# Ledger of designs, part 9: designed miniproteins, single chains

Each design is a single chain, and the fold is of that chain. pLDDT is the mean over its residues in the fold that is shown.

## One batch from the design tools (miniprotein)

Design m299
Fold by ESMFold2-Fast:
Structure m299 (fold): chain A 70 residues (1-70)
Amino acid sequence: MSEEEKKYIEEYLEKAKTMSPEEIAREIGRILREIGDNQDGVLSPETQRELEGFRAEMEAEGIKPFPSPY
């Protein structure tokens, strides 16, 4: 949900203020990889809810994302 997402973004922005642009780019890349892989091999309930919300919005906009067998 956006509440947790906003908190995470703000915390990372605070960290990013002390980092160089190149370090920020590297950390973002690493985090994206970590999120894709995730430490438990499954998405958190929060992330799953976010994806469902995103799918519903995409369907409303004329995009029909079908669930994959993943």
Scores: mean pLDDT 56

Design m300
Fold by ESMFold2-Fast:
Structure m300 (fold): chain A 82 residues (1-82)
Amino acid sequence: MTREQLRERAEQAIKEAEEGEKRLEEIAKEVGSRELVEKALEILRRTYEEALRLAEEGASAEEVEEVLRKGFEEVRKLAEEA
């Protein structure tokens, strides 16, 4: 698998993550915690950057997807602590 193919996979995973952001906004409205949403977005941005960096280094698509999954789980846990 080439670096370009890995980037395409990372981009697809990011698109799926964007759909998850809508649910996070819904949770923020219920909890009333804007600061939690800001922290969640920061974690997601770092996660996206890390995923893209791994793809550029020639890591496997599975490794890139795993990084994205862990980032999203951290966001969900923050929402539960609110």
Scores: mean pLDDT 68

Design m301
Fold by ESMFold2-Fast:
Structure m301 (fold): chain A 74 residues (1-74)
Amino acid sequence: MKEVEEALKKIEEEMKKEGLPEELIKKAVEAFKRIAEEKKLSPEELKEVAEKLLKTAIETKKMRELVEKYGITE
């Protein structure tokens, strides 16, 4: 769990710096914990997953902004 805790701390700090909503931060953290527990990932794989989750959360925020602005659901 030490590698998971370190990766979680870094991803949470980066998400806060990006100004992500607390709801998205919580979802990303929960997803990371589930992936780490279920897949028994190596420390290197855990860091890769953390980076991908951070990127996905940022992109999700941007997509939500586009949906609200342009009605992308049309």
Scores: mean pLDDT 74

Design m302
Fold by ESMFold2-Fast:
Structure m302 (fold): chain A 55 residues (1-55)
Amino acid sequence: AKEEIIKEAKELIDAGASPGEVVARIKELARKHGLSDQELREVLAEASEYMAAKS
C-alpha cells in the first residue's frame, strides 16, 4: 500500500504533475488504503524529496 502510493506519486512527478496535484492524489490514496498519520508523513516526505531532486 505505502510503496504503491510512493510509486504512483513518483510517476505523477515524472509526468509533470503540479505539486498540488501530487499531494492531493497521495492524500486520496492514503485515505482509501487507511494509512496511519506516520505512514502518510513518510509518503509525503519521500515525494517532496523526489520533487526537490528533479528541480
Scores: mean pLDDT 80

Design m303
Fold by ESMFold2-Fast:
Structure m303 (fold): chain A 71 residues (1-71)
Amino acid sequence: MTVNEAAELIEQQFPSALQVTRHSSAQELAQDMIAAYQSMGITDPAVLKKEIAKELDALKAEAEAKGIPVP
């Protein structure tokens, strides 16, 4: 999975994620997510995509608690 593919997923699934994570761009958030999972031994692009999607679901729950718009 590339940073651009992960950034597109973030923008499509949860555009307001940056308001929760305080990153300056979707690319920065995507890079940090990929680096974190790779440091845990997760290097398979398909597994990375699934883990990023799960993390976005967790961020949506956090956003709901804070009143941040969730699509």
Scores: mean pLDDT 77

Design m304
Fold by ESMFold2-Fast:
Structure m304 (fold): chain A 62 residues (1-62)
Amino acid sequence: STREQLLKLIAEILRIIGDIIELEEKLKKTTDPEEKEKIKKKIEELEKELEELREKLRSLPS
């Protein structure tokens, strides 16, 4: 793999972490039960994507 591939993967991981943090902050401020459920589902989906990307990062040759 190239440095560009590594940097792209790291950038995507950081983007997803940022999205999760933003959604968790929104969840703390949300009172509507239906909206809370939607936010929780989005966080769950992003956490799964993050796990997949972390496995890809670990699998890359240096």
Scores: mean pLDDT 84

Design m305
Fold by ESMFold2-Fast:
Structure m305 (fold): chain A 58 residues (1-58)
Amino acid sequence: SVTLVYRELSEEERREVEERAEEARELALAEGYSEEQAERVREAVREHLLVTGEGIVA
């Protein structure tokens, strides 16, 4: 596991992160991004949320 600088996420918060990252991927696909581009968007959103914890409610 990875220890975050800002805080350690609970299991519920980790599920929220994954769900939000997947939503971002789906939105990117809907906007016409390729599967590879959508996966990069998912990764970027996931990393941002894991590092900052911003906007996570669990």
Scores: mean pLDDT 70

Design m306
Fold by ESMFold2-Fast:
Structure m306 (fold): chain A 66 residues (1-66)
Amino acid sequence: MTTEQKVAMALARAQFEEGKALSVREVAERVGISQSTASRALRRLLERGAAREAAPGKYEYNPVNK
């Protein structure tokens, strides 16, 4: 899987398992990547509409096909 796919899955799991949006740090910890890599992947997902900012600094999964 691409890094973007791993980040998207981490966001989706947190949302479905915990009802929770994740910070960049929490995404990095869950995926096992650096915060800079997580930030870059999140930016790409946000640009594509595959993720959204649910609260300041907190991100959640948002499928493009809705």
Scores: mean pLDDT 79

Design m307
Fold by ESMFold2-Fast:
Structure m307 (fold): chain A 85 residues (1-85)
Amino acid sequence: SPRDEELRRQGERLRKQGEEAEKQGDYLRAGELYYQAGLSYAASGDLKRAAELYRRAAELFEKAGDLERAKELRELAEKLEKEAE
């Protein structure tokens, strides 16, 4: 649907912003941007991409020292991976 395409485009824009933040060493901002990208993909029904983005966000939150958000996103990614299979 047009909504799902817009959500995927939004997710891709956010993912690219996250890559830029990561290149600048802003791991907290990068994690937040990858998380938002994952939310957009999840809302579009792309659970596999959402899970991948949540795992990436978790790695970045762990680098930033936010161990609680890292754990929550790994658990969310695992749930989405099981649902997508």
Scores: mean pLDDT 90

Design m308
Fold by ESMFold2-Fast:
Structure m308 (fold): chain A 89 residues (1-89)
Amino acid sequence: DQAERDAILKRSEELAKQSQDNLDRALSDPRATSETMLLFGQGMAYAQKSAQLARDGGDIEEAKRLLEQGEKYLAEGQANYAAALAAAA
């Protein structure tokens, strides 16, 4: 289904942008940890893997699982960053 692949590609683009924006912020903040940066980096990597699978005509369910994992990494990175900021206060 082309519409489902297009939805995955759009969602992958959104995840990649959110992960990059968060990573750029963390890289500029001395309170951020290496763990924070790693988690945001993983969010981007999984977004790229999902997008590639969708483009290659691969398994749609696997592409969705990769997106879900990337979204979890983004959420974990955000929680880790918030905890680092709280510890610095």
Scores: mean pLDDT 87

Design m309
Fold by ESMFold2-Fast:
Structure m309 (fold): chain A 59 residues (1-59)
Amino acid sequence: SKIETLKKQLENLKKDVEEIERLLAEHGDSLSPEQRQLLEATLKRYRDLIKKLEDEIKK
């Protein structure tokens, strides 16, 4: 169903956010400023998508 697909997408995005947060926390000092900026931008985008998906699932 559409709701099951959205729930799976939400789970995958939450896992991706956790992995990026871990990468930044554990290896941030070894990343270039450009790579760090891209990862932080990706985190913001994924967090925004998570909020949208959670709102759609609650409907």
Scores: mean pLDDT 83

Design m310
Fold by ESMFold2-Fast:
Structure m310 (fold): chain A 109 residues (1-109)
Amino acid sequence: MEELVKKIEELKEKAMKAIEEGDEEKAIEEIEKLGELGLEASKQGDREAVEKALEALLEIAELALEKGLKKAAKKAAEELIEIALESKVLPVETRIGYVLRGIGILLDV
């Protein structure tokens, strides 16, 4: 649904900004909200919103890892893995791909 996609994009921007500013607590708060929206999108079968949430969490995790915000990177990777595993609306190959990328981030934390 367009409303979920827009909220996901807004939370992504807030999380990315918090990471750039070094505010790990704020980044984790926004990541948790993004994870909740991703799971909601999964329950609704909103494939576009799920894909946007997964892409956002991966980008956030990679940026957090680059900036040394290990707790934020770990949280984003954990949310990414959970959404990928729960999202039956996505092809199995896509879900496995996101799980493996999330595990890769966790190994670097």
Scores: mean pLDDT 88

Design m311
Fold by ESMFold2-Fast:
Structure m311 (fold): chain A 95 residues (1-95)
Amino acid sequence: MVTKVSSEEYKEIKERERRVEKIASELLGDPEVRAISYKLAGLGKEKIAVGTVLPKEEAEPYREAIEKASGEEVELVSIHEFVGLEILASLTEIV
């Protein structure tokens, strides 16, 4: 049940995460904001999750703005969901 990625693929995914994280931190006004790839979490999606305390309705305009600025598919998730994705991503092996 461990996701495996190549060293090259891992670097590309981490660069995409850092780009989304920077844009999200600027737009949300929160320098502690983090981004994680669903692919690293083993969920097989080319989507990047950003953890937020905002309700879904209030988060949607920020999601659209981050997606437009980054060029990445983005989902804003609860902090609880984000922590779960981080745990799953920590189990990913680089091969």
Scores: mean pLDDT 81

Design m312
Fold by ESMFold2-Fast:
Structure m312 (fold): chain A 62 residues (1-62)
Amino acid sequence: EEKVKELKKRIEENPDDAEAWFELGKALLELSKYEEAKEAFKKAIELDPDNEEAKKLLEFVE
């Protein structure tokens, strides 16, 4: 919960932070917010297409 708020604030200040989007996706998965996690992983992959972990987690969510 608090980690998600922290990561959303970081992304609001720097929307090109691929690591922040990836960490947000993982934090949202911990909270079972699958739709939001999916969106975060999609953005992480768009910014860093070499992030195989994000691709694997996106496939898991959907």
Scores: mean pLDDT 81

Design m313
Fold by ESMFold2-Fast:
Structure m313 (fold): chain A 95 residues (1-95)
Amino acid sequence: SREAILDELALRLRELIVQGADPAAVRAFVEEMHRAGLISPAEKEVLLGIIDQGARTPAEVASAVLRRARKENDPAVQGAAARLRELLARADALG
């Protein structure tokens, strides 16, 4: 179910935040979000592009995509921002 996928990914995201994940681990997490069906190919490319541009942590990726979502009406940017916000809220609730 979508709920089970969100719970599993939120636990993984919490681990990355607590452990201070490197960019390779953040990239692997974005690939996992896509493989799980949570994000589209276009939304995946937005998040990977942010990592390629120098974002190192989940917080930096979130800040960058949310900033873009305020300026751009691109559905892929809006969708990526919404999904990452949803996961971060769930990961925070697990603390």
Scores: mean pLDDT 86

Design m314
Fold by ESMFold2-Fast:
Structure m314 (fold): chain A 77 residues (1-77)
Amino acid sequence: MALLEEGLRLVGEAQELLAELLAAGRLGPEILALIRRADAAAQALAEALRAGDEEAARRALEELRRVLEELRRLAAA
């Protein structure tokens, strides 16, 4: 269950950052590309969890962490 809980936490943090960027009028092509990457990683995580593939789930979580870190960097700029 830890992988699912971590994934939900990361998605929640990403949604909060996206709301801040939207409020600031900062949704450009770079941010939209990061949103697409986050969506793909979240879908990969869901598929891996359904299949019981812990390694695939860990890879998807790592991608979510990378996207979140990039979103945080852009939000801070």
Scores: mean pLDDT 79

Design m315
Fold by ESMFold2-Fast:
Structure m315 (fold): chain A 67 residues (1-67)
Amino acid sequence: MLKPLTPEQQARAERLRAELDAEGERFNKYLDELVKKGLISPKEAERLKAIRFTALNLLAVGEELEL
């Protein structure tokens, strides 16, 4: 059963979330650069961004789901 986070654990979790958000922004920027270079289409970049958000949501749910 999940225990409530202590204030110190919560602050640590917020830092980790900020780092994950920063990595997500880098990934989105990387895809935008690939589109500008003509290496991928804008549609492919949108699709990859959607897959990334789905994968992150699955990872967050996966911490609660044991299979």
Scores: mean pLDDT 67

Design m316
Fold by ESMFold2-Fast:
Structure m316 (fold): chain A 77 residues (1-77)
Amino acid sequence: KKATVTLDGDVLKVRAEGATDEDGFALLLAARLAGAKEVTVIREGDTLVVVAKGADAAAAEEVAGFAERAGFDVTIE
């Protein structure tokens, strides 16, 4: 399954295609543990969008690494 990780300023977005609710909660937890202050998960059909505010480049790298270990094919933009 595919995940796209983008960092635009302090806003980290993860678009996980074909993700389950369990995948979404795991990505939310990973973002919070990486230091993000506000994390929201939105379902858009078969895609989950995780939006984390107050994230930096290290948080983006940590979440991308987590998604890879969770079995996603990760693209960083």
Scores: mean pLDDT 83

Design m317
Fold by ESMFold2-Fast:
Formats: sequence, C-alpha cells, structure tokens
Structure m317 (fold): chain A 64 residues (1-64)
Amino acid sequence: SLKEEIERIKKEIEEIEKEIEELEEKLKKTTDPEEALRLDIEIGVLRLKLGVLKTVLKKLEAKL
C-alpha cells in the first residue's frame, strides 16, 4: 500500500542520515588525506541518495 511504501522510505531516510552522521564523525577524526577523500566521496553519494529519497517521499505524501 502507499502508506507502507511511505513508512519504508521514511525508515530508509533515517538509516541513511544515521550512516552519514557516523561517517562525518570518522572524517573529523582522520588525519589521512586518502581516507578523508574516501569518506568525503562516500558521504557525498549518501547525501545524493538521501536527496532522491526525500523527493520521492514528498511526491508520495502529496498523493495521500
């Protein structure tokens, strides 16, 4: 159902936001430029995914 899909996406958003927070904490603590670059890329990819999911969520909620 539409409501079940909305709840699934909300949970996925929460999980991605949590993962971004954990990676940002690691980035703050690293002094290795190569690790910092890897973490920045990973955070960037997750932020892009988060943006897409939030857009999808807004469109689905508009149909309720």
Scores: mean pLDDT 89

Design m319
Fold by ESMFold2-Fast:
Structure m319 (fold): chain A 95 residues (1-95)
Amino acid sequence: DPAQQAYDEALRHLSLARDHIDKALSLPAEDIDKIAEHLKLAREHIAKARELAESLPPEQKEKILKAIEGIEGSIEVTIEYYMTNENISREQLFK
């Protein structure tokens, strides 16, 4: 089933996005470039999951999009944490 295959692949990309966020959070603030790279990889995996969701039936699409919202929220909270507590700019985390 192509829809099941796309759904499973979207879930795999979301799992990889979460892993990259966890890796970013495990790094010391001095490793800004590595933190930025992991957040970039997380966003790339989210983009792939979003693309796959477009071909899914409504119920599966809704589940993937809801999971994406949660992960994007986690990225924003992470960025706000570094901006507020570690004197790191948003621009340093988005390049």
Scores: mean pLDDT 86

Design m320
Fold by ESMFold2-Fast:
Order: sequence, then structure tokens, then C-alpha cells
Structure m320 (fold): chain A 86 residues (1-86)
Amino acid sequence: VELVITLGNGKTLVFRPGDTGQQIVDALREAGASEETIFAVGMAILSVRSLTAPLTEEDIIEVAKMLQKFATLLTDEGGIKSVEVR
């Protein structure tokens, strides 16, 4: 299972079970995600696990579902264009 996030600027990031929320947040910030996007992603992760704990496969699926809902509100270049689980 992989979490695939594509930002409004066209950059795609892939995360796997064992990655931490902090690693995801840091990678998104480096990729040009807006602070609103960083906050939304951080809150989604914090609802299932701490930012420093490794995410499980189930955590990845739950975070993806939450971010798919938030993508409709985060439509700028630093926003979320798409979220997939594969």
C-alpha cells in the first residue's frame, strides 16, 4: 500500500507504511505545499497516529480518505490535486 499525493503544482509524492507523519509533512513542505495543505495533512495524520510514530497500512488508508475530502477545498498550486492509495 502506498499513499500518492499530487500537489496543484504537479509534483507527486509517494509514502509507504513505516513513514512518519513528520516525514510526510517535511516532504510536502519541500515540494511546495501551502501552509493550509500542511495543516490539513498534519491534522489528518494526528487523528490516527502521532507525527513521530511509523504509520501502518490502515493509517495510510484512513489518512488518504480524509485528504481526498480536503482536496476539494485545497485547489491552489500548493493545494492537493489528487490523493490515491495503491
Scores: mean pLDDT 87

Design m321
Fold by ESMFold2-Fast:
Structure m321 (fold): chain A 73 residues (1-73)
Amino acid sequence: SKEEEMVEQLKKDTKETLKLFKEGKISEEEVEQTIKLLEGLKEKVKEKFPKLAEALEEAIKKLKEALEEKKKE
């Protein structure tokens, strides 16, 4: 389904973003911008695509955890 394709893409994009951030290849600001975009998307899709909303919440959580870990270094 379209929702399942979107969930798969999101999981791949999230893993790549986390890897690039841990490697110092993308900025903290880029990760923060990504979080804001994902939060906005979650609000728009949560009723129509609940599985995508759940995957978005997981992605947001992982990105926020990575930012907090870097700030505590």
Scores: mean pLDDT 84

Design m322
Fold by ESMFold2-Fast:
Structure m322 (fold): chain A 70 residues (1-70)
Amino acid sequence: GLEELVAELNKAGRAMRAGDLAAAVEHLERAIEHATTEEAKRLLEEAKQYVEQGDLERAERLAVRAVALS
């Protein structure tokens, strides 16, 4: 549900700030499992792609938007 989505996104955000992109991707994948709308899932998949590209600002912006749509 939403609480698990937010918890996993907080872990992803901490991993991104620590430079642990592999952990950030893992937590984004877990967040996708807890997303309740197809729109939120799509935004989190895009955020995962931006983490893999090293664009952490875009990834964080998409994750915030995904929470708002969940």
Scores: mean pLDDT 86

Design m323
Fold by ESMFold2-Fast:
Structure m323 (fold): chain A 64 residues (1-64)
Amino acid sequence: MSEEELDRETQLALVEIRASVAKLIKDPEERQKALEDLRKWAKENLPPELSQEAIKIIDEALKK
């Protein structure tokens, strides 16, 4: 059933990877924008339950 749809674990892992890559951005403003863009992407492209978990991951990255 998951051939075309990534499972929940894979989608969250991709969000974590993208957040980690964004945290490598040396410019604080560009880093914040990349994380906010990722947060917006998650909200628009993930189911409600997944988007909430993804947003928590991204928000934690934004705080650190």
Scores: mean pLDDT 75

Design m324
Fold by ESMFold2-Fast:
Structure m324 (fold): chain A 62 residues (1-62)
Amino acid sequence: MLTRVVIEVSDAEAVEEGIRALGGEILKRVDEHTLEVLVPAHKSGQVSRLPGVVRVLSSEVV
């Protein structure tokens, strides 16, 4: 089971590395400060704690 997460970021590079380390992927760069990512549902709670993440804007199980 996967979770789609939209996040506000201050450092997109660091966040992309962290998402890949969680076994996730980057779905879309919405803008310079916003990413849409896909992560394993059991790891979705770790996304808000990644370096460069400002906040989680939305989270949806898919």
Scores: mean pLDDT 84

Design m325
Fold by ESMFold2-Fast:
Structure m325 (fold): chain A 84 residues (1-84)
Amino acid sequence: DIEALQQQVIDYYSSRIGVPEAHVRALIDRIPPENLEPILQHIVENLDKSTPRELLMMLYQLALELGVEELRRHLEGLLDELHS
């Protein structure tokens, strides 16, 4: 269920990592439909196995690939705070 995978990714990043829900949703909306399910499944499989930094880096790389500039800039700020 793609909707359940989307909601799980959005909820985890927004509630546990602190990325605004709107930014996570905007990134998901930019994923090509043919790649959506495998990308979401990969993220979900790594949620409980990854550090906050690793999860932010995963989202950052995806934002770079898809050209989501607002989210990329926001994630750069969060990554900088983790090393301050």
Scores: mean pLDDT 81

Design m326
Fold by ESMFold2-Fast:
Structure m326 (fold): chain A 90 residues (1-90)
Amino acid sequence: SMERVQELRDRLLAEARETVKKAEEIMLQKGIDEGREFGARELTRIVGRALAEAEKMGLSDEGFEAVTEVMREAGKLFQEAVDKVREKLA
């Protein structure tokens, strides 16, 4: 149902935001490249799990759409985190 897709989308977005926050912390402690590598790995894992959940629900197309939207937002949040870290390290 669309309600289940919305729940999946909201959970995905929350997980993406938490991943970006943790990546920012790693960038501050260990450098920008290490935080980017962490973020890429975690987002790949989150995406894989979400697509598998959508498949189990019989909503693979809707799940792919939700993932695409969340990944676009995650990319924006990641860029903002990088910019913020650069400001703090300057």
Scores: mean pLDDT 84

Design m327
Fold by ESMFold2-Fast:
Structure m327 (fold): chain A 60 residues (1-60)
Amino acid sequence: LEEERKKQLEELKKFLQDKIKEYEELLKNKHRLSPEEVQRIEEQLKRAKEGLKLAEEVLK
């Protein structure tokens, strides 16, 4: 991997890890959220986890 691309992927990985933690904390209190908010957060969490897996595979 090019050094610049590797740095971008590491930054993306950290960003996605932080977002995953944020969404998981929100979903711990999903009984306080609307169904629309829960669906949106679950979709964002799924996307973030997929992105993290892809970034980790490329960084290997």
Scores: mean pLDDT 79

Design m328
Fold by ESMFold2-Fast:
Structure m328 (fold): chain A 69 residues (1-69)
Amino acid sequence: ASPAEILAAARAAAEAAGNAALADRLSQVEKTAHTLSRDEALERAEALVRELGSLEAFLAVGRAIQAAL
């Protein structure tokens, strides 16, 4: 999957989990996805989930990223 696909999947999962703050921050990173490698996109998604994520958001985002890989 591309960096944009990883970040889009993470954002959609955060929205579905009801974490609007996490979804908004992921959306901002997604706008810069063309400057990121796949590993950098994964690292940024992980960092945002650690900063802003609930357990529900963590599990939902993790599953979405795994499916996008």
Scores: mean pLDDT 81

Design m329
Fold by ESMFold2-Fast:
Structure m329 (fold): chain A 89 residues (1-89)
Amino acid sequence: SAMEEKIEKLVEEIKKIMEDALNGKISEEEAKKRIRELLEKAGVPEELIEGIVKYATIVLESSKNLSKEKQETLIEAFGQLIKKELLEV
């Protein structure tokens, strides 16, 4: 559906922001701000935005001392989780 495609694109944009933060291209604070702005523009409910941003912070903190391969695995797992949550709303 058009909604499912829109959510998939949103999830891929969020994953890219997280990768940019882990690669040092942007700060963690800038990444959290961009993720929040994307979710707000997409019309995601406030409660779910807070949960996603909080979980993104945990994933970023957990990933920063891991290998690039493990970072990519955790970001992919995060993407699948938020896709499921966004599709259930």
Scores: mean pLDDT 85

Design m330
Fold by ESMFold2-Fast:
Structure m330 (fold): chain A 85 residues (1-85)
Amino acid sequence: GAVLTLVDGEGKELGTVEASGGAGPALNGAKVALPKKDIEKLAQASGPVELNVEAFGQKVPLTLSNPQLKSTEGIEGEPKVVELP
């Protein structure tokens, strides 16, 4: 599966998640910023979480699972890719 790094608004690493299906493989190794609400949802989820993340000027679907989080701080914006692979 693809692995994404979750970051805050300053690029600090919050942890990693596994991405599957849809656009997941194309974003393997990318850094993604998520709002706190989505990071908390992911941390509390017992299964995969579906999100739309902004990449290449468009919203792309991601299915995220198996989070390994060190923090749930998140950003104050919408989900977005901040660094491509």
Scores: mean pLDDT 78

Design m331
Fold by ESMFold2-Fast:
Structure m331 (fold): chain A 77 residues (1-77)
Amino acid sequence: SEEEDYRRVLEAARKAKEALGDDFINRVKAAKTPEEQRRILANALAVVFSPEEATRIARDLARLTDEQIEKVVKELE
């Protein structure tokens, strides 16, 4: 479901925040478009998670709407 995809991405993004710190948060918040935010999130997940986990989360990330991506970024504050 869209709600479950959103929750999984948000939890993964929170783990990325814990691993990468404020520099990651500042980069994703500085992104001017949802497309740039998606790219920064995808790159962070690839660094923090195993290939198997990153692949699973990337599928969920690809299914999120632009509005849901903006909500993920806002909740990381």
Scores: mean pLDDT 84

Design m332
Fold by ESMFold2-Fast:
Structure m332 (fold): chain A 69 residues (1-69)
Amino acid sequence: SELEEEYRKKVLRLIGLKLRKIGLEIDLERLKEEGGSEEELKRIEKEIEEIEKEIKELEEEIKKLEEEL
């Protein structure tokens, strides 16, 4: 089914984004502990924010597909 393939692809993409976010959150905490630069902290925080927006979009798309399955 086309819907099942699309669902699978979106779920895998979501997992990948969540893993990237976790990695960035770990890096952010490490940089805060080590006294990283304000610029580096802002960069990582911005990347996390962008990933959070992508996650939210994918979760809504997945929810819609689940209603069709």
Scores: mean pLDDT 87

Design m333
Fold by ESMFold2-Fast:
Structure m333 (fold): chain A 68 residues (1-68)
Amino acid sequence: DPRADVERGVRLAEEAGRALDAGDFDSALELARRALELGGGVPTEYGERNPEVRQLAEEHAQRLEQQS
């Protein structure tokens, strides 16, 4: 169910945000990647705080453009 996958992705994105707040950038990056794979996205502020998260978000946006 794509909707259930998106909802799970949103929860993973929230966990990524908490990891960023704790200064655990490695966990934040891993959680953000899983969130993007499920369609949850990541907020712009995550990319501003971690360049690797920004790159993953940009790559995901490019893949969505190719599918449209």
Scores: mean pLDDT 66

Design m334
Fold by ESMFold2-Fast:
Parts: structure tokens; C-alpha cells; sequence
Structure m334 (fold): chain A 80 residues (1-80)
């Protein structure tokens, strides 16, 4: 289920040694909001892109062209 998948991401976020408390809160809120909105498409790709943005303050330039539209839209939602 999408709820179980988001719970998995929250567990990964909580156990990520490279994320501080603020970054963990930002990513958890982002995925919980996407679950509530029914927008949990391409979750693993979106997870990687959102984590990269939160850590580096910029979008990952090495995102696959076929996923670019989904990634850009998700990062815009994270920035807002």
C-alpha cells in the first residue's frame, strides 16, 4: 500500500546519518503530504531527488531525462 511505502521512507529518513533533524522533518512532511494528496507516483525516484535537494540545496543534474518532468514537479512542491 502507499501508506506502507511512505512508512518505509520515514524509517529510511530517520536512520539516515547524513540528514540533520531539520532535513529529516522536511522530507517526512513532504512524503506525508504527497500521500494525503494521492501524489505518490514514482516513489523511489522522487525519494532520491527530494533527498538530494534537501542535502545539497539544488536539483540533481544527473536525473534521467525520462523522469525529469516528475522530478522537477516534485522538487517544485518541496520548494513551496
Amino acid sequence: SQKAEVEGFIAEINNDPKLNAEQKAQLKDFFENRLKAGKLNYPSVIYGAARYYVVNGESNPNVSPVEMGNVEKAIADLKA
Scores: mean pLDDT 74

Design m335
Fold by ESMFold2-Fast:
Structure m335 (fold): chain A 82 residues (1-82)
Amino acid sequence: LSEASKLLIEGVRAYNQGNYEEAVKLFEEALKLDPKNAGAWTALGEAYAKLGDLEKARAYYQKALELDPGNVAAQANLAKLD
Protein backbone atom coordinates (compact mmCIF):
# COMPACT_ATOMS: atom_id res chain seq x y z
CA LEU A 1 0.00 0.00 0.00
CA SER A 2 1.10 3.61 -0.58
CA GLU A 3 1.73 5.81 2.48
CA ALA A 4 -1.42 7.82 1.64
CA SER A 5 -3.51 4.60 1.54
CA LYS A 6 -2.08 3.46 4.90
CA LEU A 7 -2.96 6.81 6.51
CA LEU A 8 -6.49 6.64 5.05
CA ILE A 9 -6.98 3.10 6.45
CA GLU A 10 -5.73 4.18 9.90
CA GLY A 11 -8.01 7.25 9.76
CA VAL A 12 -11.04 5.05 8.99
CA ARG A 13 -10.07 2.82 11.94
CA ALA A 14 -9.84 5.84 14.26
CA TYR A 15 -13.23 7.09 12.97
CA ASN A 16 -14.85 3.68 13.61
CA GLN A 17 -13.46 3.75 17.17
CA GLY A 18 -15.02 7.20 17.76
CA ASN A 19 -11.61 8.94 17.76
CA TYR A 20 -12.76 11.69 15.39
CA GLU A 21 -9.96 14.20 16.17
CA GLU A 22 -7.35 11.50 15.42
CA ALA A 23 -9.26 10.55 12.24
CA VAL A 24 -9.07 14.22 11.10
CA LYS A 25 -5.27 14.28 11.60
CA LEU A 26 -4.79 11.02 9.68
CA PHE A 27 -7.07 12.08 6.79
CA GLU A 28 -5.32 15.48 6.59
CA GLU A 29 -1.92 13.72 6.40
CA ALA A 30 -3.26 11.38 3.68
CA LEU A 31 -4.49 14.42 1.71
CA LYS A 32 -1.06 16.11 1.98
CA LEU A 33 0.31 13.09 0.07
CA ASP A 34 -2.65 12.66 -2.33
CA PRO A 35 -4.80 15.84 -2.50
CA LYS A 36 -6.89 14.47 -5.42
CA ASN A 37 -8.28 11.53 -3.44
CA ALA A 38 -12.03 12.31 -3.40
CA GLY A 39 -12.65 9.46 -0.93
CA ALA A 40 -10.23 11.01 1.56
CA TRP A 41 -11.98 14.42 1.26
CA THR A 42 -15.33 12.65 1.91
CA ALA A 43 -13.87 10.86 4.97
CA LEU A 44 -12.46 14.16 6.33
CA GLY A 45 -15.94 15.72 5.94
CA GLU A 46 -17.51 12.79 7.82
CA ALA A 47 -15.02 13.19 10.69
CA TYR A 48 -15.72 16.94 10.95
CA ALA A 49 -19.50 16.25 10.90
CA LYS A 50 -19.03 13.94 13.93
CA LEU A 51 -17.11 16.75 15.67
CA GLY A 52 -20.10 19.07 15.03
CA ASP A 53 -18.35 21.22 12.41
CA LEU A 54 -21.01 20.97 9.72
CA GLU A 55 -19.62 23.98 7.82
CA LYS A 56 -16.26 22.23 7.28
CA ALA A 57 -18.06 18.94 6.55
CA ARG A 58 -20.07 20.62 3.76
CA ALA A 59 -16.94 22.28 2.30
CA TYR A 60 -15.03 18.98 2.19
CA TYR A 61 -17.96 17.06 0.63
CA GLN A 62 -18.11 19.80 -2.04
CA LYS A 63 -14.34 19.40 -2.57
CA ALA A 64 -14.82 15.64 -3.04
CA LEU A 65 -17.55 16.29 -5.64
CA GLU A 66 -15.33 18.81 -7.51
CA LEU A 67 -12.75 16.01 -7.89
CA ASP A 68 -15.27 13.20 -8.53
CA PRO A 69 -18.86 14.31 -9.31
CA GLY A 70 -19.94 10.64 -9.21
CA ASN A 71 -18.80 10.11 -5.61
CA VAL A 72 -21.99 8.57 -4.15
CA ALA A 73 -20.79 8.83 -0.52
CA ALA A 74 -20.07 12.58 -0.84
CA GLN A 75 -23.45 13.16 -2.57
CA ALA A 76 -25.33 11.23 0.15
CA ASN A 77 -23.47 12.92 3.04
CA LEU A 78 -23.97 16.40 1.57
CA ALA A 79 -27.74 15.71 1.21
CA LYS A 80 -27.92 14.72 4.92
CA LEU A 81 -26.69 18.20 5.96
CA ASP A 82 -30.02 19.80 4.96
Scores: mean pLDDT 88

